# Designed miniproteins, single chains, continued (6): the designs that were tried, part 3

Each design is a single chain, and the fold is of that chain. pLDDT is the mean over its residues in the fold that is shown.

## One batch from the design tools (miniprotein)

Design m20075
Fold by ESMFold2-Fast:
Structure m20075 (fold): chain A 75 residues (1-75)
Amino acid sequence: MTATGLEEVARVVGDLAKQGDLQTAADLLRAAARATRDPEASEALRRAAELVEQGKVEEALELLRKKAEELRRRS
């Protein structure tokens, strides 16, 4: 999973949440978690899905943005 990939997932999740489609947003996050080979990105995506299911959309988006920033800093 790339930082840009996580940022794109966060954007789509935010759009779905604005439409009230939290279940599709959570399903997308779980699908992304299964598709990635990066264990840290997978864990962040799974946790974000759980937060979205709890209605904590802003917390989920913040988690994804922080993980994307970490991946950009490669050192």
Scores: mean pLDDT 82

Design m20076
Fold by ESMFold2-Fast:
Structure m20076 (fold): chain A 70 residues (1-70)
Amino acid sequence: LKELERELARLEMVKAIENAALYFLDLQIERSTDPAVRAQLEAERAYVQSRIDELEKKIKELETEINKLK
């Protein structure tokens, strides 16, 4: 149980970092007037979003496992 709770905390921290990166990318996209730069930032944003989605899935799976062990 303790190992699963530690892993959950780690994944939540990584997700928070990714969400912060997403926020800053959105600000950069809004401020960018160069179409090429904007396209690169949008591609990076999509990649970060896919990582957040994967982290959310893993977090939900771990939460379910922890709840069953309690």
Scores: mean pLDDT 83

Design m20077
Fold by ESMFold2-Fast:
Formats: sequence, structure tokens, C-alpha cells
Structure m20077 (fold): chain A 56 residues (1-56)
Amino acid sequence: DEKLKELEKLAKEGKDEEAFQLFVQMGYDPSLSVEENGKKLGLSKETTDALTKFLT
């Protein structure tokens, strides 16, 4: 929950690289879509959409 809150804060602040690094530390699986990873890790739709745009 604390890491999730920090990830959402970083994404909201436009710190996309830092948000992605934390996303990887939380168990990001590169074989799955960002949306699937977001749902598994409990990310908000807004944060998942921001990370998807960053990685595209």
C-alpha cells in the first residue's frame, strides 16, 4: 500500500521514470501488458494509463 501510494504520487507528478522503476520493484512482468500488470498490482486506471503512454 505505501509503495502503491508512492507510485501513484510519482506518476501524478510526471516523474515517469521514477514511477516505472518503482513499478518494476513491485513485480512488473514485462511479458504482460502494462494494463495487466497494473490490475495485478492494484494500480488506479489513471496511473496505469500514464505508464502505458510512457512505455509506448
Scores: mean pLDDT 78

Design m20078
Fold by ESMFold2-Fast:
Structure m20078 (fold): chain A 108 residues (1-108)
Amino acid sequence: SEVRKLAEELGVELFTIDGDWSDERIEEVLKKAEEYAKKNPDKPVVILFTNISDEERKERLKKLAEEVKKKNPNIYAEFIDSDPFLNPEEVRKRAIEAIKKAVEEKKK
């Protein structure tokens, strides 16, 4: 993946979460991202949430991401409203922007 390659080149750890996944699976990936961020505080960690069509679920996940960010300043969450299978170029563009933004924010 072009996005994965860019993340590796820029020293960013990338986690992806799909809105079609169960809450248990989403929580497992978020926990792994938080554990990675705690072990690597100098490395930017980007979490991409894609294809979350349920607004109540999206708001719950946004609040959870904000809480995780407060504990781990090196975590950067991005919510992409586009389906990666239906709109791969838009998802790719938003993912690249999120990775670059995380690198710039981590430099500050």
Scores: mean pLDDT 81

Design m20079
Fold by ESMFold2-Fast:
Structure m20079 (fold): chain A 70 residues (1-70)
Amino acid sequence: MAEESVYEPVRKAEELKKKALENPSEELKKKGTEELEKLKELVEKVMPDSPLKKEILEKLEEAKKVVEEK
């Protein structure tokens, strides 16, 4: 179950990306980008440099772009 906490940022990013694609809204854009920024900051502070960290950060940035584009 420890891996679930590590994957939590990725899952949240994918959920926000899916919501933005299905039904974009200004509220979702604002809340989504705020949540993604918090997750990115947490990952950058807490996780050691690793392929997993890079993958998580990439997914967070991708989701943020999708949310912001709509």
Scores: mean pLDDT 73

Design m20080
Fold by ESMFold2-Fast:
Structure m20080 (fold): chain A 71 residues (1-71)
Amino acid sequence: SMEEAGRLAVQGLEAFEAGDYQQAIELFEKAIELAGEDIPGVLEKMGEAYRKLGDEEKAEEYFRRARELEA
């Protein structure tokens, strides 16, 4: 549901702020899954989390996906 997706996105942000980047990514992935669509703000944070983990290729992929949603 959208309510559950929103709650997971908030939990993902909390994990990100705590430095738990792997957990943040997992929570953001679940948020997108429950929303049934990509969310630009969540994709941007996933990109930032991947960059923090040293996965620059994944980071660039998620930043690109976020930009493609902004027409």
Scores: mean pLDDT 84

Design m20081
Fold by ESMFold2-Fast:
Structure m20081 (fold): chain A 90 residues (1-90)
Amino acid sequence: MEEEIELLRRIAEEARRQGNDRAAAVNYIELGRVLLEAGKYEEAVEEARRALELAGPDNPLALYVLGEALEALGKHEEAEEYRKKAEEAA
């Protein structure tokens, strides 16, 4: 798990350094999902926010991951806001 997280982070960082914001965003979303499965909810929030910055504030998949991570942290009201944004973006 930790090795997979490190690998995904390296791939996302590399894509970002190359200026490939779309590829970076996709890999940050995948990293966020793996972090959710690992119970690393705060880190999942950070990576989902990075994905939104790169893919645009209305990317429904990044918004979904962010909402799920916030819900897992007990931030129910903030999670609901991002879920609504994801539904509006779909």
Scores: mean pLDDT 82

Design m20082
Fold by ESMFold2-Fast:
Structure m20082 (fold): chain A 88 residues (1-88)
Amino acid sequence: MELAERAKELAEKALELAKRALKLAGEAGDKEALNLAIAAALRAIGALFLAELALKTGNRELGERALEDAEAALELAEEALKRAEEAK
């Protein structure tokens, strides 16, 4: 299932970026970047779960939801990382 496979890849990427953002935000003491990174990590985990379930069941709706959540998680992770890097 194409959507679920793409969602899984994006969710894994989002989780990696969120972990990096969490470390940098924690070191910088930026609460907003930290909160964004936590939100990104949680959404990425949820998207990954839905993507794996969609792959097992062939359920297209689960794959579409997983993709939406994975894309949102990636945006949050990228924003968190950028913010953490810009924090002095």
Scores: mean pLDDT 85

Design m20084
Fold by ESMFold2-Fast:
Structure m20084 (fold): chain A 86 residues (1-86)
Amino acid sequence: MTAVLVARGLTQEQKDRLLSLAQGLKAGGYDVEVEVRGDEITITVKDANIGAILALLGEAVEIALNGARLESKVEGDTVTLTAEMP
């Protein structure tokens, strides 16, 4: 399945953390695409196993604990986590 994390309204520290996560997943052999648009980061992991999904979820939860709204959506073979800072 494909796992996507969309995070918006990020601080520089949160951006650096997400970019480090993406680099770690890519180094671990995952098919990872990263798109940075201003204060938004989108991380897409193709053929994600449960470990990759849990890694993205863990970071989404960390952002949510810092005041973000967290939403999840499942469409076909894609799970999308959206974390949006106020």
Scores: mean pLDDT 82

Design m20085
Fold by ESMFold2-Fast:
Structure m20085 (fold): chain A 84 residues (1-84)
Amino acid sequence: MLAEEALELGREGIELGKEAIRLAEKTGNKKGLLKGIAAVLIGIGAEFMARLAIETGDEEAARKGLEDGRAAIELAREAIKLAE
């Protein structure tokens, strides 16, 4: 179920992005902070697209949510590595 996968990935991206922000605040890493914030915002967008797909059955919205959710997770992981 693409829409449910998109929702899960978006949520994971948000949680990892929040962790990246937390680490960046402790270490003063500005690049990690900005990437963490971007990951949260992209993850929120992915969750929104997933919700639209669940409500409407729009497969393109589900695919966009999956793409953005994966991007959010990747960006958050990069942010965490920079903030270490």
Scores: mean pLDDT 85

Design m20086
Fold by ESMFold2-Fast:
Structure m20086 (fold): chain A 56 residues (1-56)
Amino acid sequence: MEKLRQQAIEETRRLSQSVSLAQATTKVAARLTKEVSNEEASELAQAAYDAVKAAA
């Protein structure tokens, strides 16, 4: 159920080490649109952004 959300959070966190959090989130969102709808990809990317920002 929460597997894609958790994977998006981990990928965003990893990418944010080499690029800005905003750029990392954009890249993750673009990748997610290959697997889920644009709406779902946007929601997952936003959740990942919020989770990584809160943990920093």
Scores: mean pLDDT 77

Design m20087
Fold by ESMFold2-Fast:
Structure m20087 (fold): chain A 71 residues (1-71)
Amino acid sequence: MAEEAIERIRRILDLQKRGEVSPEQAAEGVGDILREMGVPEEVVKEVEELVLAGDTEKAYKLAEEALKKQA
């Protein structure tokens, strides 16, 4: 379900905020979840760019909106 994917993404971004994972690892993890859930590649790339830039709040919001539209 989209809610489970959103929760997984939130946890990855929280780990990045705490410095427990690199921005690159977080971007890969979030991108893989979004692709698995059928989010368009253009949106996945935007979320990955936000994660790499350290803008975890915008990344989370965009990912959540994209996943809710897929559900």
Scores: mean pLDDT 84

Design m20088
Fold by ESMFold2-Fast:
Structure m20088 (fold): chain A 62 residues (1-62)
Amino acid sequence: MSAIAKATEDYNAKTDNELTVKKGDIVKILELIDGSTVKAKSLSTGKEGILPAKYLELLEVK
């Protein structure tokens, strides 16, 4: 199942593997890496990367 989440605050990528998001951006969660980190795709930029799950608010699961 795919999950949709919203960024609750800005997050700037610290490495090439991380995803930059702005507060209010909608992302598709692709994979749970661990209890605190997810791999997501930004719906506004189309880029994929990892970011801390604490910056995301889950909106829906399908």
Scores: mean pLDDT 79

Design m20089
Fold by ESMFold2-Fast:
Structure m20089 (fold): chain A 72 residues (1-72)
Amino acid sequence: GKLEEAKRLAEEGVKLVKEGRELLKKGEITKGIGLILRGIGLLVQAGLLAKEVGEPKIAEEAAKEAGLNLKV
């Protein structure tokens, strides 16, 4: 359902943001920024779905794990 989808999008978003940050540290700026933006997009989508099912903490916990202060 939407809850499982929100959790999957959150996990994928966190992974992409973390991977993008590591690429930035290595000087791979274009690829790093691309992955971070993609990851943020997935985290926003997860947050919207999580709000719809009444569990906004899913997005909040995922954003915190990614090192983001993200408001959806």
Scores: mean pLDDT 81

Design m20090
Fold by ESMFold2-Fast:
Parts: C-alpha cells; sequence; structure tokens
Structure m20090 (fold): chain A 66 residues (1-66)
C-alpha cells in the first residue's frame, strides 16, 4: 500500500510512548489509534485532566523511519 500501513504502525508506536509519559504525570490514561483518512492515523491519549492528539501521515511516518 502507499504508506497507510506504515502510518498506522508509527501512530501505534507514538501512542505507546505518549501513554507512558502521560501516565507518569497524570495517572491512568486511555489510548487509541483512529484512521483519519486513507494515509493518516491519529494517536489519542486521554485522562480526566489532559487530551493529546498526534496525526501521523504516510510522509511523517517515512521521515520518522528514515
Amino acid sequence: GPGGELAREVAEEILRRLKALVEERYGPATGRVEQVDETTYRATVETEEVRLEVDVSAEMARALRA
């Protein structure tokens, strides 16, 4: 595929790292990865106090894996 799978994998990796950092500061967090479009995935980490969202495009994923 044209990088959508890589964008998903990178979004999942970002989610794991961000969830660990958020939980260190704010306690238990929920995390999810959602498809935004054919080549972009969104990683979301949320607590009662904070919500962080990172959009990972195929281009961004390729740059991060370079």
Scores: mean pLDDT 83

Design m20091
Fold by ESMFold2-Fast:
Structure m20091 (fold): chain A 65 residues (1-65)
Amino acid sequence: MEEARRVARAFAEVLRLGHELPENLFGKGDDPEGQRAEDFLRKAAEELGVTGLRQMAEKYLAEEA
C-alpha cells in the first residue's frame, strides 16, 4: 500500500491546511511515485468518491498524532 499511504499522507497535509482535494498532491514534476499516487487517487475517487477519500485522510491524520 505504498501508493495509498503516499496519497493519504499528501491528502492529510492538504486537509491540515484547510484545503480539500488538490489537483497535485505531491507537487509538480514527473516523479514515478507522484504519478502512481495520482493514478491511485483517481481510481479511489471513482470508487469511494470525495467523501471516502476525505475520511481516509482524516483517519491518517488522527493516526499521525
Scores: mean pLDDT 55

Design m20092
Fold by ESMFold2-Fast:
Structure m20092 (fold): chain A 61 residues (1-61)
Amino acid sequence: MEEAIEKAKELYGESDAYLLKGFIAYRQGKKEEAIKYFNKALEKGDKRTQELAKKMLEEIK
């Protein structure tokens, strides 16, 4: 898991690693962690990452 996240940072940047962490937390039922990571993706992400993070934040609520 950590190796996949580190590879995502190298290939797509830190924002996409946060997006990935958010999805993992959401699937584990960790709503608070998922919201935290999706907010990080919003802060650091490009337009597509921000759109996806916004969608996920709406889904969690």
Scores: mean pLDDT 73

Design m20093
Fold by ESMFold2-Fast:
Structure m20093 (fold): chain A 95 residues (1-95)
Amino acid sequence: ADSAEARRRGILEFLASVALAKMREEGVPEEEIREAQARLAALLRAGDYDGLLEEIAELLGVSVEEVRERIEELLAMDEEELEKKAKEEEEKMKK
């Protein structure tokens, strides 16, 4: 299996879930949220990366470029964030 492709998919699914959660918090109708979820699921299944970026950008109210930057940030910071969090928990246990 291509681990890089699987990781990118995981990040896209995460950002999609964040967009849907934002819609729920803003009081968007359940029907509209279901339609957005169906569109995101179809794009994920089709492997339409550009379509996914456009849909996520629209739902988050940001540019496609900002979504691309966030994906790149998550790809770069995932290991560093985990390491920093582990270090904080270790410091708490030592104190």
Scores: mean pLDDT 72

Design m20094
Fold by ESMFold2-Fast:
Structure m20094 (fold): chain A 61 residues (1-61)
Amino acid sequence: SVEELVREALEAIREGDMKKAEELAQELKKLGVNPSEVVRIGNKLGMPREAAELALILQKL
């Protein structure tokens, strides 16, 4: 699911695995997920800082 992919990307950012985070961000972009959706899901998951960083990565792709 989209929520599971976002969670995995946020966990990768938290762990400092930026290569994995970028690969998952590319998958999210292919699925049509936008930065605002990432922020919404990240807030729900209690990871707002990581969600903001993922949203910036996604926006730059």
Scores: mean pLDDT 87

Design m20095
Fold by ESMFold2-Fast:
Structure m20095 (fold): chain A 79 residues (1-79)
Amino acid sequence: AVSAVRAAATPEQQARLDELYRGLAEAINAGDVDGVRAKMDEIRALLVEAASSPEEKQAVQAELDTWEREGIAAAEDRA
């Protein structure tokens, strides 16, 4: 769901997502739980906006809920 929505997004949205994904990885590696939450909020807003249907929006949010939970756990393990 997330990969499909990203692939269909505008070049500007894709570039912004690439920057946000980099920031998310940096926050996780630094053990920065607040940073993970902030980056996930921005990624969620962009991907939900980029999704073309209510079904895609729901699928994206469900996938991102899993990413956020896993990212927070990974960051906490590093803190």
Scores: mean pLDDT 81

Design m20096
Fold by ESMFold2-Fast:
Structure m20096 (fold): chain A 65 residues (1-65)
Amino acid sequence: AAELARKALEAVDAGDLGKALELLEKAMELLGVSAEEVADYLASKGISDTEERLKAAAEFILEKA
């Protein structure tokens, strides 16, 4: 899970948002984290930009792992 989240952060930094999303989805499944839980966290932080949301989601998953 943590390894997948780190790879997702690297994919965001490389501009590969599709790969980042796929890696994050796999990490969430392994940790039992729902898409709703991640969305609620992002909404609580006021993040609306797609790239910033993916990066913040990866950090959230890393902290939970």
Scores: mean pLDDT 76

Design m20097
Fold by ESMFold2-Fast:
Structure m20097 (fold): chain A 76 residues (1-76)
Amino acid sequence: KLDEIYELLEKIEEALKAGDFETAKEHLEELEKLIEDERLLKLLEQIRAAIEAKDVIAAQIELGVLQLYLAVEKVF
């Protein structure tokens, strides 16, 4: 589960760097299927909003917040 989450996060970051917002959104939707934590879902919603706005910087910032949450809160 955790390994799959990190794999999807890497794929989202790669897609964002490539300017491929459609692929980033598809990987985000797969990640959403793996998450039950309400705070993580809120962060995923913020990432989705940034992707839909095509704001790479905002999406990368929110991904960083999600990574910090995963490290600190031990949700897995």
Scores: mean pLDDT 79

Design m20098
Fold by ESMFold2-Fast:
Structure m20098 (fold): chain A 61 residues (1-61)
Amino acid sequence: VLSGAEVDAVWEELSKLSEEERKEVAERAQEWIKENPNASATEQLQGQMEIVKEKLEELKK
């Protein structure tokens, strides 16, 4: 289980993305969950963070 501060950090990063970019992140997160059905809530959140980080790096290029 992640702390509230860690969850807050993920939400802040997501809020920097456009609506369309957030849809892409959500779709990729759904695919990641399908590929990792035994992932814990913490692992799912970490996977989502990686996807967000990748998207932000693409945008900042």
Scores: mean pLDDT 71

Design m20099
Fold by ESMFold2-Fast:
Formats: sequence, structure tokens, C-alpha cells
Structure m20099 (fold): chain A 91 residues (1-91)
Amino acid sequence: ELEELIRELAELMAELQARKYDAEKAKEAAKKMAEEDIEEAKKTPPEELAREFREAAELLRERAAAEKDPEVAEALERMAELYERAAEIAE
């Protein structure tokens, strides 16, 4: 379910932001982004959406490899896995 994956991605992003910023602000921002991303995904052709998700996963894996905080690196890897799953669902 694509909408569920997008919300899970936003939740992981909020966890990352909470490590560097205010947790409440991170959660509110993530919720807004998730709803906007879901609306955008509904209007995006499946092939294009899948390509964007795969590119996002690749960038996140690259960032995880360069990240010095192991908790942040692990969260980035989990986000990459969710983007790859979203790409499979979109295709």
C-alpha cells in the first residue's frame, strides 16, 4: 500500500529530524509532507513515480554510507528500503 509507505517514510524522517531538532516540530512537518506526497503520487504516472522512488533510495543509501551517527545511518537505510518497496508497488 503506497500511502502507508509514504506515511512510514515521513515518520522515519521525523525521527531523524528529532535527533537534530525539536521532535514536535519534526512530527508536524513530516505529517504535512506525507499528505502532500500522497496527493502528488496519485497524480504522477506509475513509471515516473517508480523512477523517482528508486533515485531517492539510491541517494539515501549514499547518505547512510557517509553518515557518522549510526542511528541516523540506520534510519536512512530503512528509508531507502521503503522507497524501493514503494517503487515496486508503483510499477
Scores: mean pLDDT 74

Design m20100
Fold by ESMFold2-Fast:
Structure m20100 (fold): chain A 62 residues (1-62)
Amino acid sequence: GLIIAEAVKAVPGADGVVLGLEPGDLVEILKEYPDGMAVARSLKTGEVGLVGMSVLRVVGVR
């Protein structure tokens, strides 16, 4: 199943690669990397991008 996580900090979108988030935004983790980075999709915007796992809290699996 896909992992759902919530942003615990604001993340500015720096370019087309970095996923911009506000605290409380939900994301679907598509792939996690060993360096603590992930490819995620925002459930709010549908945008896909890179995000640091350190700014996310896992809230469920679907």
Scores: mean pLDDT 78

Design m20101
Fold by ESMFold2-Fast:
Structure m20101 (fold): chain A 67 residues (1-67)
Amino acid sequence: SLASRVVAAALDIVGYQLEGRMDEAAEFAEKVARELGASPETIERIRQAVRDGNLAEAVRLLAEAAS
């Protein structure tokens, strides 16, 4: 399901964060947002949230895109 994809993506994003790979976390989140059919504006908001270190906000936006 789309919800399962968001949960899997959240775990991968946290994995990148734990390794200090924040740029890769942002790129991965952007890719998942595109797969979920998020608008360009939502994709940029997700990318910005990850760049700001606000991964919780990025995951929230991904969940909204999947609903």
Scores: mean pLDDT 81

Design m20102
Fold by ESMFold2-Fast:
Structure m20102 (fold): chain A 80 residues (1-80)
Amino acid sequence: RSEAMMAAMEALSRAIALAREAGDEETVELVEKASDAFVAGDYATALEYLEKAKERAREAGDEETVELLERAIEHVKELM
């Protein structure tokens, strides 16, 4: 496994956990869709959902989730 794949999966898992703790089900759903696309090898769709999740979390004021989503986006881009 590549380092980037492991790092992306870790960041995605942490972002889902933080969004759930915050009660932001919309961000959770978007990150779950991104994760599904990522494991299917559809990195373009994964990035689309991650960008939407980041915007959603930013609007909610959840800076910690935004930071994790930015890390996930960077790692997914490394695989493209």
Scores: mean pLDDT 82

Design m20103
Fold by ESMFold2-Fast:
Structure m20103 (fold): chain A 73 residues (1-73)
Amino acid sequence: MDKEELDLEVNIALGHMIAGLARSAGKEEYAELIDRIVEKAREMGDPEKARELVKQAIEAFNNDDLEKLKELA
């Protein structure tokens, strides 16, 4: 795996971990949106854009910004 591919996989794993934490906290809608955003990122075929999308989803979750998550999904 090259560094960009590894970095993308790490960010995808982090995204799924955050979705799991949201689900455990009873924030199911946040979890579902984050999972969809992560899958969208995986399908983009552009590691840089995919990484930025996952980063934006994590930042939106940290800011409790449900509207931003809906926009990104």
Scores: mean pLDDT 80

Design m20105
Fold by ESMFold2-Fast:
Structure m20105 (fold): chain A 64 residues (1-64)
Amino acid sequence: SPTRERIARAAIELFRQKGRENTSMSDIAKAAGVSRRTLYYHFPSKDELVAAATELAAEEALAA
């Protein structure tokens, strides 16, 4: 979904800027412009978000 992709992209950018361990789910929700409820609906855990962000980055690299 567009919302899921937006969340994953926000996570990629924050992980790039300050690293995974220093990036909270609240930081990602704020950057993506979504509620924490919406974030957890799409990604129940930070590990799932990291996996999806990695997959999205790989897909975009292949599409370029």
Scores: mean pLDDT 82

Design m20106
Fold by ESMFold2-Fast:
Structure m20106 (fold): chain A 88 residues (1-88)
Amino acid sequence: VKNLRKAIVYLKLALKYLDNGDIEKAIQYVEKALSYLKQEDLSNPNVKKAIEYAEKALEALRNGDVETAKKYLQEAIKYAEKAIKELG
């Protein structure tokens, strides 16, 4: 679960940088979060959904759609937190 907790920290940092208008740093933090999520048990459905929403957020950020990206980042955090509850 240590990598899940690190991923949540980076996803929350991505949201903070988006609130400050720093899309480039938000992208970097989402990519870091994805690297930690992909080190977890990929058979877990909540880990899979956290990865899916983080990847959708990354696509939205690359297209300049900040509001859609924030929504997907919140969903990614939600599923990562559910994965911690199931695995902890």
Scores: mean pLDDT 86

Design m20107
Fold by ESMFold2-Fast:
Structure m20107 (fold): chain A 70 residues (1-70)
Amino acid sequence: SGVPEADPSYVPDAAEQEELRKLVEKARKAGEENARAFGIKDPEEVEKMGKSAGTATRHNFLDRLQQRAG
């Protein structure tokens, strides 16, 4: 079960959460591939790039949903 948000902001429904999960997964993979293409060979750095891309995508998705809901 999801942790309840203390924020009064727009809460994504189940379908939107599933879409977000897929987008974050794609962004993480793209971030890792970009890191490798840039010549990064350290697995920890590749993972950091993927996590960073995923986090940015999640924030952008939630911000856009909140703006569109208004």
Scores: mean pLDDT 75

Design m20108
Fold by ESMFold2-Fast:
Structure m20108 (fold): chain A 98 residues (1-98)
Amino acid sequence: MNFEELVEEIVEAAKTSPDELFRKAVEIVYKENPERVLGFVIAIAVETTIAKRLVLEHGVDPEKAAEEVRKWLLDMGVPEEAAKYAAESIKKEVERLK
């Protein structure tokens, strides 16, 4: 694997945008364990976007936000176990951001 080239891309992305850095890092982790990590990658992306918007911007209860994200992931075809893990992680992350 050409990790040096990927590292350079990540470094350049970090100078441009923190969001792009996160996206590149997620791609690397996915390549190591695609089956296991796919749901987790989706969960992280959703956690950052949806939980932040629902709780911090719209004042939604964290339990409600987690349940809505779980349903959304299931609608996307994410396995139940991965969707449940994402919901649990969102509740913990939102609590840490308060």
Scores: mean pLDDT 61

Design m20109
Fold by ESMFold2-Fast:
Structure m20109 (fold): chain A 64 residues (1-64)
Amino acid sequence: SKEEKIKEAQEKKEEVEKKFKEEVEKLRAEEENLSPLEYVQRLMQVVADAVDELLKLDREIKKL
């Protein structure tokens, strides 16, 4: 049903948030070994990846 597909997409969004948190924590552990600019570039990539996955899930919900 439409409701089941929405619930599945919501669960996938929660998984994206968990993965984002894990990637940010990993990057924080590496912060002292990176230049400030390299740290920001890595963080921007982590953010971009999470946003891309969330937008993909939002497009799937919108099609329902």
Scores: mean pLDDT 83

Design m20110
Fold by ESMFold2-Fast:
Order: C-alpha cells, then sequence, then structure tokens
Structure m20110 (fold): chain A 69 residues (1-69)
C-alpha cells in the first residue's frame, strides 16, 4: 500500500511533466501492488486518453468506477 502510493504519486508527477509512457509504467506498478486502487485506474485512463487510445482509456475508467466506494 505505502509502496503503491509512492508509485502513484511519482506517476502523477511524470504525467504532469508530459512523460506519459513513464507515468503509465508507474501507474501499472501501483496497480500490481494495490489492485483495488481506483485512483491508479483513473490515472491510467487519463494517460491512455492523452495517447489517443480511447478504448483502453474507457476500460480503465470503467474499472475505477467499479472500485470506487
Amino acid sequence: SEEAEKYLERGKKLFAEGKVDEAIKDYQKAIELDPENAEAYRNLGKAYRVKGEFEKADEYFKKAQELKP
């Protein structure tokens, strides 16, 4: 959980810097460590949307919505 949070925060910083592919790797690592993390799935959706991969983005947004309390 704590390690997953570090990957999520680093990914968010990379995304803000325009390093989209690096952010995706960190978000994927956050999900590997914490598969219930809705925020990591939302951020993956945003990253894939920026890449124009809309179908993949929608899948991640759907997963985030399912996990959100």
Scores: mean pLDDT 87

Design m20111
Fold by ESMFold2-Fast:
Structure m20111 (fold): chain A 68 residues (1-68)
Amino acid sequence: KMRELAEKAAEAYLAGKFEEARKLIDEAVRIGVEEDGLSESQAVAFVVGIVLRALGDQISKELGIPLK
């Protein structure tokens, strides 16, 4: 699923695995275009939104911020 790939991309990015993160982002965008019928710009916007949310959640978790 697009969301799961985008979340994994955020985890890879935080781990410094930039090539793996890029591959996961590319796959998530492709799924959004092919399965959900999104335009490339819409798929990119959704994937970026999911990645930013996942990054925020992970940073919150690591910093001990109690809000989800």
Scores: mean pLDDT 75

Design m20112
Fold by ESMFold2-Fast:
Structure m20112 (fold): chain A 62 residues (1-62)
Amino acid sequence: SKEEAIELARRQAELLLRRGVSEDTAIEAAKQLLINSGVDEEEAEKQAREIVAEARRRLEAE
């Protein structure tokens, strides 16, 4: 489902950021995951940016 894809993208973004992958690369990875799950490209880009920003904020709050 779309909800499952978003949750997977969140988990992947956290993993990539913990490993020192750049935010730009993490955004592209999340975007591609969402596109493969049926989200259109513009919406996937917007959601990927929000997912990565939120993942970064969560990691900094830990």
Scores: mean pLDDT 85

